# Designed miniproteins, single chains, continued (3): the designs that were tried, part 29

Each design is a single chain, and the fold is of that chain. pLDDT is the mean over its residues in the fold that is shown.

## One batch from the design tools (miniprotein)

Design m8979
Fold by ESMFold2-Fast:
Structure m8979 (fold): chain A 100 residues (1-100)
Amino acid sequence: SEEELKEEALRAARAILAAVEKYSKDEAFKAEIRRLYEELERLVREGAPLEEIIRVLERMKAVLEKMAAAEKDPLVKALLQTMVREVEEIIRRLRELLEK
């Protein structure tokens, strides 16, 4: 399930990238999410340790939290907050694999 969870992280990150590109007006946040997605894809492709994957996901979560805090549209804000919770759950499950 490590490979399955890494693929789930990539799917979540891809959905985040698509949502940020569609709904965000902040070009800096868009660029940062694009860079984090590319880094995550590289780490998964190279078989990097789970700790490195978790680190990138935590950085992506931090960017989403900043975007949600700055967002004035309540529907977009709710979407960003939902994506934060999804990333938190993936990080939790990845950390559980490290404890085994």
Scores: mean pLDDT 85

Design m8980
Fold by ESMFold2-Fast:
Structure m8980 (fold): chain A 102 residues (1-102)
Amino acid sequence: MRLRALGEEYSGPLENASLKEVLRAVLKALAGEELPESASKDEAIEALIKKVEELIKKAKEEGADEREIKVLEKLKKLFERIRKEGVTTEQIDEVVEKIAKE
């Protein structure tokens, strides 16, 4: 099975993919930054939240489309929920697929 995260291809079965692997794919797609394999799930989620906040700030400063800013804000809220252990890998995949298809 294949997952495309914001234009990049993740190869693997989602049902057996670790949350860490999905977060790494999203970080790479959003910021072009590859997280080391030794990084924990918590380190991955913190890096993603920081990168999304930076992207939101840049988008607002450069007058980006309001739709793009809203998508980034929703993504940040999703990652904050993951940190609280209230979100499954399946929910992450659904959000990533929606963003990649827009």
Scores: mean pLDDT 58

Design m8981
Fold by ESMFold2-Fast:
Structure m8981 (fold): chain A 85 residues (1-85)
Amino acid sequence: MEEEVERKRRELEEVLRRVAAALLERALAQAAETGAAAPEELRARTEAILAEALEALRSMSDEEIERLYEELQEEREALEAMLAA
């Protein structure tokens, strides 16, 4: 069971990193269009949020990981639709 939970935790880390990268690219593109944002500030914010999320993930119990994994699967289609187009 721990082996399965560690696999899920690893998958969640990969998803978080991919989503963070996509969100940053989108934020940078939007900032370029509006002309009103500091790219380094957006990058720093994204890195901080990702670091917090990864640390939280490492500290979560097996039950919390399973719950988050299920929730993420439900949200994944919506997130991918918003970020992939």
Scores: mean pLDDT 74

Design m8982
Fold by ESMFold2-Fast:
Structure m8982 (fold): chain A 65 residues (1-65)
Amino acid sequence: EEERRRLKVEVALLLTDPETADLSYEQIAERLGISVGTVKELVDEVLKMFGLSSVEEARARAARR
């Protein structure tokens, strides 16, 4: 699962970067070359890693810079 782990890191970066924090799941999927379903799974895993309850909370954190 090396590729999935890498994609998870990429998703975390996209959610925490102020330039890309507002991207939709569809836009993230296109950027990473994966399915929307996979993005949703990775986003859920990333949110759990950071102890966040929602994508909105992750985006707010990124926007604070």
Scores: mean pLDDT 72

Design m8983
Fold by ESMFold2-Fast:
Structure m8983 (fold): chain A 58 residues (1-58)
Amino acid sequence: SDEDIEKAKKELIAEGYDEEQVREELAKVTSLNPNASVEELVSQAKRMIESRKKLEKK
């Protein structure tokens, strides 16, 4: 739901992730899994963002 997406977005931003990147990854996750829980949204988006960081900086 829109409320769950907003909760996931706020949690990821609070953890220090870039707002625009969080928005883009959450949009992709919700398109593929529209019934995802807040925990699933956070976990999947976080995994994708961390994967990018590892490829570019580690």
Scores: mean pLDDT 77

Design m8984
Fold by ESMFold2-Fast:
Structure m8984 (fold): chain A 78 residues (1-78)
Amino acid sequence: LADFDWTDEEKVVKFAVTTTLALAAAHPDWSEAERLAAIDAVVDAVRRHLLYHEGVPEERAEAIAEKARAAARAALAA
């Protein structure tokens, strides 16, 4: 992941969506609440990485995290 551009919003959102879909596929027995909790965990991990490891400003990290959350929820619903 050293070569991953964490400042590219589109790539970060795709990473969160792909990770969430992979987790859901591995756990077909999960309830809706468990799927939503998995999205929140992935998005929180991404937000913390942006803030504490990449030096992304809080406002931007929050915006990217919310975009990732919406995209992951939409992907799981499809």
Scores: mean pLDDT 77

Design m8985
Fold by ESMFold2-Fast:
Structure m8985 (fold): chain A 61 residues (1-61)
Amino acid sequence: MKESEIKKVEKEIEEKIKAGKMLTPQDAARMVRRLTEAGFSVSEAMKIVAELTIKAIQKSL
């Protein structure tokens, strides 16, 4: 379950970055909520979203 939710968040971030869009604060908050519902702490969820966003940006370079 946890790994599945990370993959869904990663895909959503990659699709937004590929489309030339930045993550909004609302997008980040929604992703954090999804990850906390899957059993991550808020701090862990925030770190995952940040790391996946950086990774997606690096892939676009």
Scores: mean pLDDT 79

Design m8986
Fold by ESMFold2-Fast:
Structure m8986 (fold): chain A 90 residues (1-90)
Amino acid sequence: GPLTDYILEKAKEYGVSFTEEGIQGFSNDSILSGYPGRYVLGDILELISKYKPGIVIDKSLVDKIRKVLGRYGGPGMDREKLYEEIKKVL
């Protein structure tokens, strides 16, 4: 779908890889607190590329990111604080 296509394009751009469970979890609508949240996911892939180059994004990392998004993401979110909290779980 459009979200999965966007995430795969950004993953290719940033040189990050996923396991099959990782891409399924990361592109699942339930990771987003609202739409359009997909650009936040693209920014997270850029952070992963910068701070963990060559990592394969698995289900465990997606579960950690989802918990951070559930707490710090959503309508009216502080994106800078969200990205600092994402960096802590990488």
Scores: mean pLDDT 78

Design m8987
Fold by ESMFold2-Fast:
Structure m8987 (fold): chain A 99 residues (1-99)
Amino acid sequence: MTEGESETRTTDVPKDGTVVKVTSRLNIYAETGKEKKIVKATNTLTVTNADGTVKKAVSEKEVEASGGEGIIVTAEVEMTAKAGPVTIKGEGKGEILPK
């Protein structure tokens, strides 16, 4: 079983309109059964600035899992955006891959 949870946060906007920090965290919960598997978490953060420019950052984390125990794989990504009207989108993907 694979479940994902994504959370996106912003910091306060500077008065001079320079930059803001955007952070996204993705937790993937996975149960791999008795065989060794690779659990991969991919977290994609997209920021669209007021001028229409789009920035993307991707964080990938792979963990080898063994046995019937559940594991958590965390992928975090940070980027900066210009202050002003911005659109922020976080997307998460979890995969269980054969070893």
Scores: mean pLDDT 67

Design m8988
Fold by ESMFold2-Fast:
Structure m8988 (fold): chain A 69 residues (1-69)
Amino acid sequence: GNAAKAGEGAAKGAEELGASEEAIKEARQGWYFGKQGDAEKAKEALKKAGELSTNPGAAAVAGMGARDA
């Protein structure tokens, strides 16, 4: 669904903006849980991705993914 594309875009955007490997991993986990319909786990993982992002732009991308999930 569209949530899967949003999560994938967030993970790719975070990588392009210089996010850490840990932040990208958590964004990927959020996308995976979103695809499975587990909105609560998806939000938790995307929140962690945002917290681990050292670049404000990467954090914003991860946060938008969480809202769309």
Scores: mean pLDDT 64

Design m8989
Fold by ESMFold2-Fast:
Structure m8989 (fold): chain A 87 residues (1-87)
Amino acid sequence: MPSEVEKANELLDAMLKAGVENNGDIAAMEAVYNEKIPELSEEVQKVVEETFKKIKAEIEKNNGKLNFAAIFEILREAYEKLLEVAK
């Protein structure tokens, strides 16, 4: 079975893909988030939730457009936190 880190990364990747395919539509990303978040442990859910809050804030700050450099930095920080909580 995939690890909690693998599940969280798959969710974050799916959310980003939904955002890209729907021109930065936060509602499209939120639909993917709501579908998959219950499959994760509580500590991993918190990391993904905080990561999504940061991504939403970045999209809003960038006039509703995806800033890929900033989003990838947010995802890198999320990956590091996921490795910590999955111990």
Scores: mean pLDDT 80

Design m8990
Fold by ESMFold2-Fast:
Structure m8990 (fold): chain A 95 residues (1-95)
Amino acid sequence: MQIISSKEASKQLLQLLGKLKHPNAVTGALLFVASGNNILPKSIRDDVESFLSSAIDILSRTVDAEFDLRELAKMAEKLGLEALSKQAEEALARL
């Protein structure tokens, strides 16, 4: 597996966020969830799920991304996104 740097991962994540239909709304929803809330707005749910799935994939190929992957796993679990939580745990097992 080709390992990428934290800088390259950050670049890819920002590019991914910029391609979403509602990037500011997705960012706000992620901050809302991180603050202890587990209710995801229905209007942006698909964008948030798509972003998290892609972010887990990018971070699974990133050097020293264990902490970030653990935080994404917790966020997916809080949102009830079992498939994404499992994806993040499987990525952590490969680090």
Scores: mean pLDDT 73

Design m8991
Fold by ESMFold2-Fast:
Structure m8991 (fold): chain A 92 residues (1-92)
Amino acid sequence: ERYERDIELTVEIINLAGEALRLQKEIDEKAGVTLSGSETARLIGRLLAGDPETVRELAKRAKEAGMEDISKRLEQIAKRVEELNAELERLR
């Protein structure tokens, strides 16, 4: 049960990372920005590690690009990642 819960929380973090990465692509397309391969790799690594600060940085970029709905969604993702990290810490 504890092991199954750890997997469940980890899968949710991976799914949220994928959503944040898709939203990042929309932000960059709107802003006319293209990330380098190294910048993309660092972003993916941080998102998969469950870094809520990286998600909040994307939310700020979305807001600056006038994409308020995307910014609000990224803030929700960051809060959920914090909740998931706290629960994972309790299990470990």
Scores: mean pLDDT 83

Design m8992
Fold by ESMFold2-Fast:
Structure m8992 (fold): chain A 73 residues (1-73)
Amino acid sequence: DPVLEKLRKAYEEDPEALLAELSQEFIDEYGKNFSKEDLERLEKFMKAVDKETADEYIRKFAAILYELEKKGY
């Protein structure tokens, strides 16, 4: 899980900055390629920012990023 490993290390260093940059940069770069449902999931992630919940959303987010990369986005 190279994407999860990278995100987890960044999260351990500065979780607040990572979550803010990850969410914003993802929306800016890939949000246009997401469905309305996927954007709603990202909004839910942004609202549920506590350490345990953020960890679960980071994992889901990493999975989405991996699938996008696989599809050439």
Scores: mean pLDDT 60

Design m8993
Fold by ESMFold2-Fast:
Structure m8993 (fold): chain A 97 residues (1-97)
Amino acid sequence: AAAPTEMVILSLERKEEAVALYRAAAEAVEAGEQTRRVAVAVTAEERRATAEEIARLALEAGLPVAAFVLDESFTEEEEKEMLERVRRELAEWQALK
């Protein structure tokens, strides 16, 4: 059983604000206040572009995406697929840099 851990929850509704929140989370991690665990809140309306957007934000902030919180309209299967897509996009983006 895992002890309760606070997560930084980020929204993708405004990309500029999301990047600022990712940077704040990075500063907290560097200060030793939190692990490298970031939760991103995603709505069903953002589904189509979500994986690429999350990967880009993680790359810009220098933070790995450990988990994200999806709208309850997402199935467990769709959640798994989204996480794998984010990891793939992030890896491809890092390779191009």
Scores: mean pLDDT 50

Design m8994
Fold by ESMFold2-Fast:
Parts: sequence; C-alpha cells; structure tokens
Structure m8994 (fold): chain A 80 residues (1-80)
Amino acid sequence: MLSPMEVTKLEFRALALITELEVEARRHPEKREELEEMIERIRELLKKLQAETDPEKQEEIARELERLLEEAEARVAELR
C-alpha cells in the first residue's frame, strides 16, 4: 500500500516537473504543444491519484504517474 509520504513525494515531484516543462515550453515555442500535452497528462494522473481511495488502484495510478514523470524528466534533459 502506498504511504501518505510516498503520495506527497510524487505530488511534489509532479508539480516541480510541471514547472520545468512550462519553462521549456516558453524557451522552445516549436515544442510547446508537445510539452503542454505532457503537462496535462501529468495533471490528470495527479488529480486521479489525489481522488483515489482504493489502495490497489492508487498504486496503479502512482506507477503510471512515476513512468510519465520519468519520461518528462528525460524530455526536459534533452531540451537543456
């Protein structure tokens, strides 16, 4: 079962990455649409994670969010 601390860490990481993606979208207008799509996907999964009360479903959402955050981190690194 996901601990409240693990959920909080994922929330913090997601919010930090959204900020980084917004900065990169401003630096690379040609990539804005792609980066904004990624931001919206992160926001949607974060919202689902925060609303989910079933521990098993919360773990599944958390795994999907972690995967997306890893993809976002790699994308930010490529743009820097």
Scores: mean pLDDT 84

Design m8995
Fold by ESMFold2-Fast:
Structure m8995 (fold): chain A 66 residues (1-66)
Amino acid sequence: GAMEEALEKEKEELVEKAVEALEPFGVDRQTARERVTEALEKAKTIEEAREAADRVGLQLYLEAVD
């Protein structure tokens, strides 16, 4: 339905935003895409998807700058 389609679109946008945001910090584009996509698969709402993307994005950033 429309909500399921909106959630799928938000997940795709969150993945691409994370990939672009993390590339300047040395995170490989494929690695970022795979890890963010995996984290977002478990999210059932747009709010959960945003929270999951923020968490994994921060983790990838911290791993890259260590």
Scores: mean pLDDT 84

Design m8996
Fold by ESMFold2-Fast:
Structure m8996 (fold): chain A 62 residues (1-62)
Amino acid sequence: SPEEKLKKLIDEAKKRIDELNARLQTASPEEQARLEEQIAGLKKILDNMEKNKEQWIEFLKS
């Protein structure tokens, strides 16, 4: 269902954020900016998915 797809996307985003945060702990200064950008982007998408679940469910029906 679209609701199940959204739950999986949210769970996957959270897992990816955790993985990127772990990588950030050992990252070179050159990699830190890229990793921080990826984390910020995923957090923004995650926040949007959690606040706008109905819109995301409609999107996932497509």
Scores: mean pLDDT 84

Design m8997
Fold by ESMFold2-Fast:
Structure m8997 (fold): chain A 63 residues (1-63)
Amino acid sequence: MKKIKITDKKTGKTYEVEAESLEEVKQALQDAFKNAKDGKATVTLNGKTIEFDLKDVEIEEVE
């Protein structure tokens, strides 16, 4: 597992999640964007559900 930091650049909110890879998090976010309504997206990663009001996110791997 890798620790991934997700930053909502619009709100400045930061979320820390554990995922198998950066690609897993990127894919989950892209899928959430495709299914988003009113600019909000919901993502579930490793049992953690996060609701975003985002168009721009920054993702980085943290150890």
Scores: mean pLDDT 70

Design m8998
Fold by ESMFold2-Fast:
Structure m8998 (fold): chain A 84 residues (1-84)
Amino acid sequence: KEELDKLKREAIHLLGKASRVPGLPEEVRQLIDEAAKALVEGDYDTAIELLQKARELAGPVNPEAAELISRALDLVKEAQKLAE
């Protein structure tokens, strides 16, 4: 439980940083917010799907945000494995 909670907190922290990157498109910010909500609710499949889309959209326009999203995505995948 403690390790799962830590992974979720770290992922949410990284998503918060990504959503605050200047110049990030609103669509990407909305996907990050929806993914964070899904993660808080324990819906890992939805969070992963939304973060994959956010990463694809952010990559060409904001590599910094895309990297933060990718790191959060990795943490969400690890949280999903521990929750199973």
Scores: mean pLDDT 84

Design m8999
Fold by ESMFold2-Fast:
Structure m8999 (fold): chain A 91 residues (1-91)
Amino acid sequence: MEEEKKKELGEKILKLVKEAEELDKQGKKEEALLLAAKAALLAAGNEDEEKAREVAKLVAEGADPSNPEEREKALEVLEYIAKMKELLESL
């Protein structure tokens, strides 16, 4: 059932978000960003750890708006965050 999968996905996302919040409180910002990126990607149906690292790095370093590839990646990050928020609000 779609609702059961949604609940399991939501629980995984909440766990990653809570772990990210605890790491941020400890001053471990890079680790916190990585877990937050994993949560956002998971909400978008993506379990790629390499992509999560790229997202975390892009958020930490910022994207060059004059570079089309970095601009495209920044837009993808915004889409992942939006999907994560939508999923969490639907729980």
Scores: mean pLDDT 67

Design m9000
Fold by ESMFold2-Fast:
Structure m9000 (fold): chain A 76 residues (1-76)
Amino acid sequence: MTVRVRFSDGRVVELEVDPEMSVAELARLLMTEHGLGPGTALRLIGESLDTGAETVAELMELHGGVIEVSLRSVLP
């Protein structure tokens, strides 16, 4: 399925992914394939991660087809 991701800097990325892919795997894919630098992390919409969405299909159903994300530093 096609997932559209909007970053906090206004950049929009479209990804073709397996709907059964986990939310954690989607986050890893975005970090790896779209070049987040050292010390940055991708935050999906926090409530989506906190509500226990397990798959990309569930996340897309909750967010109506567009995922808003922010880039932030990873804090120890």
Scores: mean pLDDT 60

Design m9001
Fold by ESMFold2-Fast:
Structure m9001 (fold): chain A 97 residues (1-97)
Amino acid sequence: MAEERLREAIRLAELAAKYYEEGKFEEAERALEEMVAALLADPELRRRIEEAREEIERLAKEAGVDLSGVPERERERIAASAFLGRRVLEEQRRAAA
């Protein structure tokens, strides 16, 4: 159910990484925007991203970093990217086992 959206988000993240490597920053940013939109379109994934955002905010406070000035949309983008990265690492670990 969320699997197709996760797979598409991973593909978009890989595409963004390639664009950054090639110096195509505008294309990379567009791919990242599409990645976040795909993840947030699923209610279950959106909930998990909100949990990741809360975790990041707690860790930032513990480290003495104030994120209160960061716009909500930017915090969502950071949380979405962190969630996807964690998921990709889990899949790689699974494939290596």
Scores: mean pLDDT 76

Design m9002
Fold by ESMFold2-Fast:
Structure m9002 (fold): chain A 80 residues (1-80)
Amino acid sequence: SHMEQLYERAEALHRRAHELLKQNTPEALEEAERVADEIRRIADEARKNYGDSPMVIRIGAMEGVIEMGVAAQKHYLAKS
């Protein structure tokens, strides 16, 4: 289904962001920021089409985890 496709895309982006942030480089952070923007668009599309269903909530949770990771890494690299 369309919802399952959105969820699979969100999971793939979540895994990619995790691997990028693990590298602890400015280049990987820049790429992780692009991934965060992409998952945000997926979360917005899911909410628009399906409201606050359980899968939409899970996609939003994955978005939140990525955004927190990006923010933490920005803070870390700025102080290094």
Scores: mean pLDDT 85

Design m9003
Fold by ESMFold2-Fast:
Structure m9003 (fold): chain A 80 residues (1-80)
Amino acid sequence: STAALQARVAAARDALQAMFGQPFTATTPRGMLDELIDRIPFIPTSQVADILGVSPSSIINYSIDRGVDDLRRGIDRVMG
C-alpha cells in the first residue's frame, strides 16, 4: 500500500542519514539512491541494498544505467 511504502521510505531515509551523517530529502528509494550517487564517492553497496530492501546487483545496475544516461545528456548538452 502507499502508506506502507511511505513508512518504508521514511525509515530508509533515516537509516541512510544515520549511516552517512547527511540529510536525505528524497521521498522515493530511487531518489535516495540518486542522492547517494551524487554525494557519496564510495557507496557500501551491500549495506545500502539492505536499507533500501533491494539486491546489491539492482544498485549496481541502476548506477551503471544512470552513469550512461548522465554521459548521454552531457554529450547532448555540448552537441545540441
Scores: mean pLDDT 77

Design m9004
Fold by ESMFold2-Fast:
Structure m9004 (fold): chain A 69 residues (1-69)
Amino acid sequence: SLRAELEALAVDGRVTVEDAVRVLVAHGFPEEAARFALEPLADAEGRVTVEQALAAYEALLRARELGAL
């Protein structure tokens, strides 16, 4: 599952934007769209929580439904 993939990469409940982007790209999203969704959520160290990465995935699914991807 997407959650399990992100949790496997997580350190202290957080994944790097780079790791989260790679997971979303592997799930069929364009790299630029994944970065656009994830970078605003990143902390000063370039990390997002697993929950934030899942929220980004959900937002990208909605964008695909609207024909924005």
Scores: mean pLDDT 87

Design m9005
Fold by ESMFold2-Fast:
Structure m9005 (fold): chain A 64 residues (1-64)
Amino acid sequence: SREERLALAMRLARLAQELEDAGASVEEIEARLDALLAEAPAEFRPELEAVKEGLLAAYRARRE
């Protein structure tokens, strides 16, 4: 459902922010987001992959 996709996207964003606040590397953040994606329903994966890429791009931009 839309609510399930939104909840998973928000979970990815929250996890990424927590790891960034903890000083994690982009590689560590990507690995942790990939682990969460592996647990997600396959039907949501393409949309969640796009969310992951957006989060990583924003993190890289802030660190440069």
Scores: mean pLDDT 82

Design m9006
Fold by ESMFold2-Fast:
Structure m9006 (fold): chain A 59 residues (1-59)
Amino acid sequence: MLARLEAYVREVGRQLGLSPEETQKLIDLARQLVAQGASEADVIAAVNDEAGDLWGRRQ
């Protein structure tokens, strides 16, 4: 599960043109949520929200 979520996060970072540091923040968020027992859907939703915020801050 976690490996597929990390792959998803790396792809989101690549598509949005996020920096390696920003992509690592999203990976760390996904790892933290999985450790807390969050569902795959909840992790994806949280990653998408944070990725959107990171992308918005680059403007």
Scores: mean pLDDT 79

Design m9007
Fold by ESMFold2-Fast:
Structure m9007 (fold): chain A 69 residues (1-69)
Amino acid sequence: LTDEQIDEIAKETGLSRETARKLAEAYLEIRKKNPDASDYEIAKELQKKFPDISLSTALKIVKAVRKAL
């Protein structure tokens, strides 16, 4: 992940750069463990690690990370 990719994710999601970095790292970890996981399944796993985010926010994050990569 580049700083430019993290900045794009932060801009798309409205989150801080630190939060965007942690979420992008969690996304990559989940995808590595579950390469066949759908966006919805990854979003649900993100909610388990970050319970303060809604499912709609988690889905937005998944889409933003995919777009930035």
Scores: mean pLDDT 80

Design m9008
Fold by ESMFold2-Fast:
Structure m9008 (fold): chain A 80 residues (1-80)
Amino acid sequence: SMAEKLKEGEEKLKKFEEALKGLKEAYEKGEVSKEEYLAGLDHALEELEKLKEEYKDVPEVVEKIEKLEEKIKEEKKKIE
């Protein structure tokens, strides 16, 4: 159902945000290089674009993806 698809999308986004937080913490601790962190952020943007296509019929999920994409783009600008 659409309600199940919404819930699945929100759960995927929550896990995605947790993974991004872990990547940022690893970078801040010096466990990953600047180049590795930037590559990870680029990969995250590619995966979010795929997720946005998968959930294009669920506007609530699309809106959350777009907000997360903007946060990642802002993060990239701080470290580029």
Scores: mean pLDDT 87

Design m9009
Fold by ESMFold2-Fast:
Structure m9009 (fold): chain A 75 residues (1-75)
Amino acid sequence: SREELLVEVERAIAYMYLALARNALKQGKVDEAKEWIELAEKEIERMRQLGAPDEVVESLRKEVENLKKEAEKKK
């Protein structure tokens, strides 16, 4: 369905934002990483609203939680 395609697009965008956040943390750019994490959270919420499977949403939320903890430790 169109909704399934939209979920896959949002998923790809979420993965991109998470990758950008990880790269920013590797460079010590904590504030930049936090901005990417917030953008990833918004995409994950859109995926949930579009009916993405709970397993996928929970997995991505776990990645976000881990990155948030890493960002706080690097301050």
Scores: mean pLDDT 85

Design m9010
Fold by ESMFold2-Fast:
Structure m9010 (fold): chain A 107 residues (1-107)
Amino acid sequence: MLPQDAPPTPEDKKALELVRKGMAARDKGDLDTAREYFEKALELARTPQVRALALMGMGLVYDDMGDLEKAKAYYQEALDLLNSDPQADPVLVVSASTNLSATESKL
């Protein structure tokens, strides 16, 4: 979607901070707090890549909660956004695809 390495917007920078906080909360097993941070990040995210990071975070939280159908939906939405962005980080594409496949294998 972005044809250039545009600097992240102020909203994207705030969203990335919230993604980091969500990951830290998830690492502590505080899944409700992690979900709240990723939901807030998704509200603020302006670029497809930052939005995909927040969606992947939501997928990881629901996978940890055992809600595999919701986890699958979030990973799929993240992967669709990354595949529509020619500047997408290939590491994120592989991560989203791998997590989607692993979650589908558990269904």
Scores: mean pLDDT 81

Design m9011
Fold by ESMFold2-Fast:
Structure m9011 (fold): chain A 59 residues (1-59)
Amino acid sequence: MELTVQKDLTGAVKELTGLKKGEKLTEEEIKERVMAKGLSEVAARVAVKDLLESGLVEE
């Protein structure tokens, strides 16, 4: 499932994920970016869920 970043991210979320407005990627790619910062798979899944629920990324 391809997701599109809907707006510019700021603060810790931008630093954690490295996402830019208009970027297209999968949930797994977001998880990989979060885990590359030293976080667990559980933390990566929570981050993806929060981004989807907040509308920062959408299908």
Scores: mean pLDDT 77

Design m9012
Fold by ESMFold2-Fast:
Structure m9012 (fold): chain A 65 residues (1-65)
Amino acid sequence: SMEKSKEAEKLIEEAKKSKDPVEAMFQLTEAYKLAMSVAAENPELAKKAFDELVERSRQMAQESR
C-alpha cells in the first residue's frame, strides 16, 4: 500500500531528527516493519529503512556493550 510507504518514510525522517537515540531506534524498527510489508512495491524504501536501522543499532550496541 502507498499509504504504508508514506508512513514508513515519515518514521525514518522522524528518527533521523530525533534527539533521543532510544526513540529513534523504536521509530526505525517500526519503519522497517512497514517498509518490509511493502517491499515488493517499494524495495528502495525497505533498503533505506534497513540501512538506517543497522547503523543506529550498531552504534547503540557499541556504546552499551
Scores: mean pLDDT 78

Design m9013
Fold by ESMFold2-Fast:
Structure m9013 (fold): chain A 83 residues (1-83)
Amino acid sequence: MSEEEFEREVARALILIQLAVNKLAHPELKEDIDRAQEALERLVDAGKVDEAMRLANQLSKAVDAGDTEAFRRAVEEAERLAR
């Protein structure tokens, strides 16, 4: 495994843990978080690790704050960038 491969896999693991915690805390958001997860994993696979990490952090903060608008915008942005 190269250093870049290792960094991508660490980022993927951190994103998955972060989103799993959010799904456990807010089961009602599971479907939207699952959509965001698929998009974020595609961004990591494309080498856009910094973008994926930033969006995962934004999603988690919005969920913790109960900010539905920020959450929705972050999900849409992740899906758009992963297309």
Scores: mean pLDDT 83

Design m9014
Fold by ESMFold2-Fast:
Structure m9014 (fold): chain A 77 residues (1-77)
Amino acid sequence: SLEEKIAALPPEVQALVRDLERFGKVIDVKVEGDEVTITIEGAISREQAEALARRHGLEVVDFKEEEGKTTITVRPR
């Protein structure tokens, strides 16, 4: 389940997911090596996403906005 995927993430990424839930529904999470890709059904600016990631020791390495969804890829800073 999505909840099980989120629970398996590093604590700093779980904290970012919680912050992102304020901007839209989290609909997917993918882990690829040290990178985590989070998709929300909602809107957030790249600058806001980068600021939230920095608060948790993460950096945004990719950002996409398509069809009312925002996909953010982060890794440890």
Scores: mean pLDDT 87

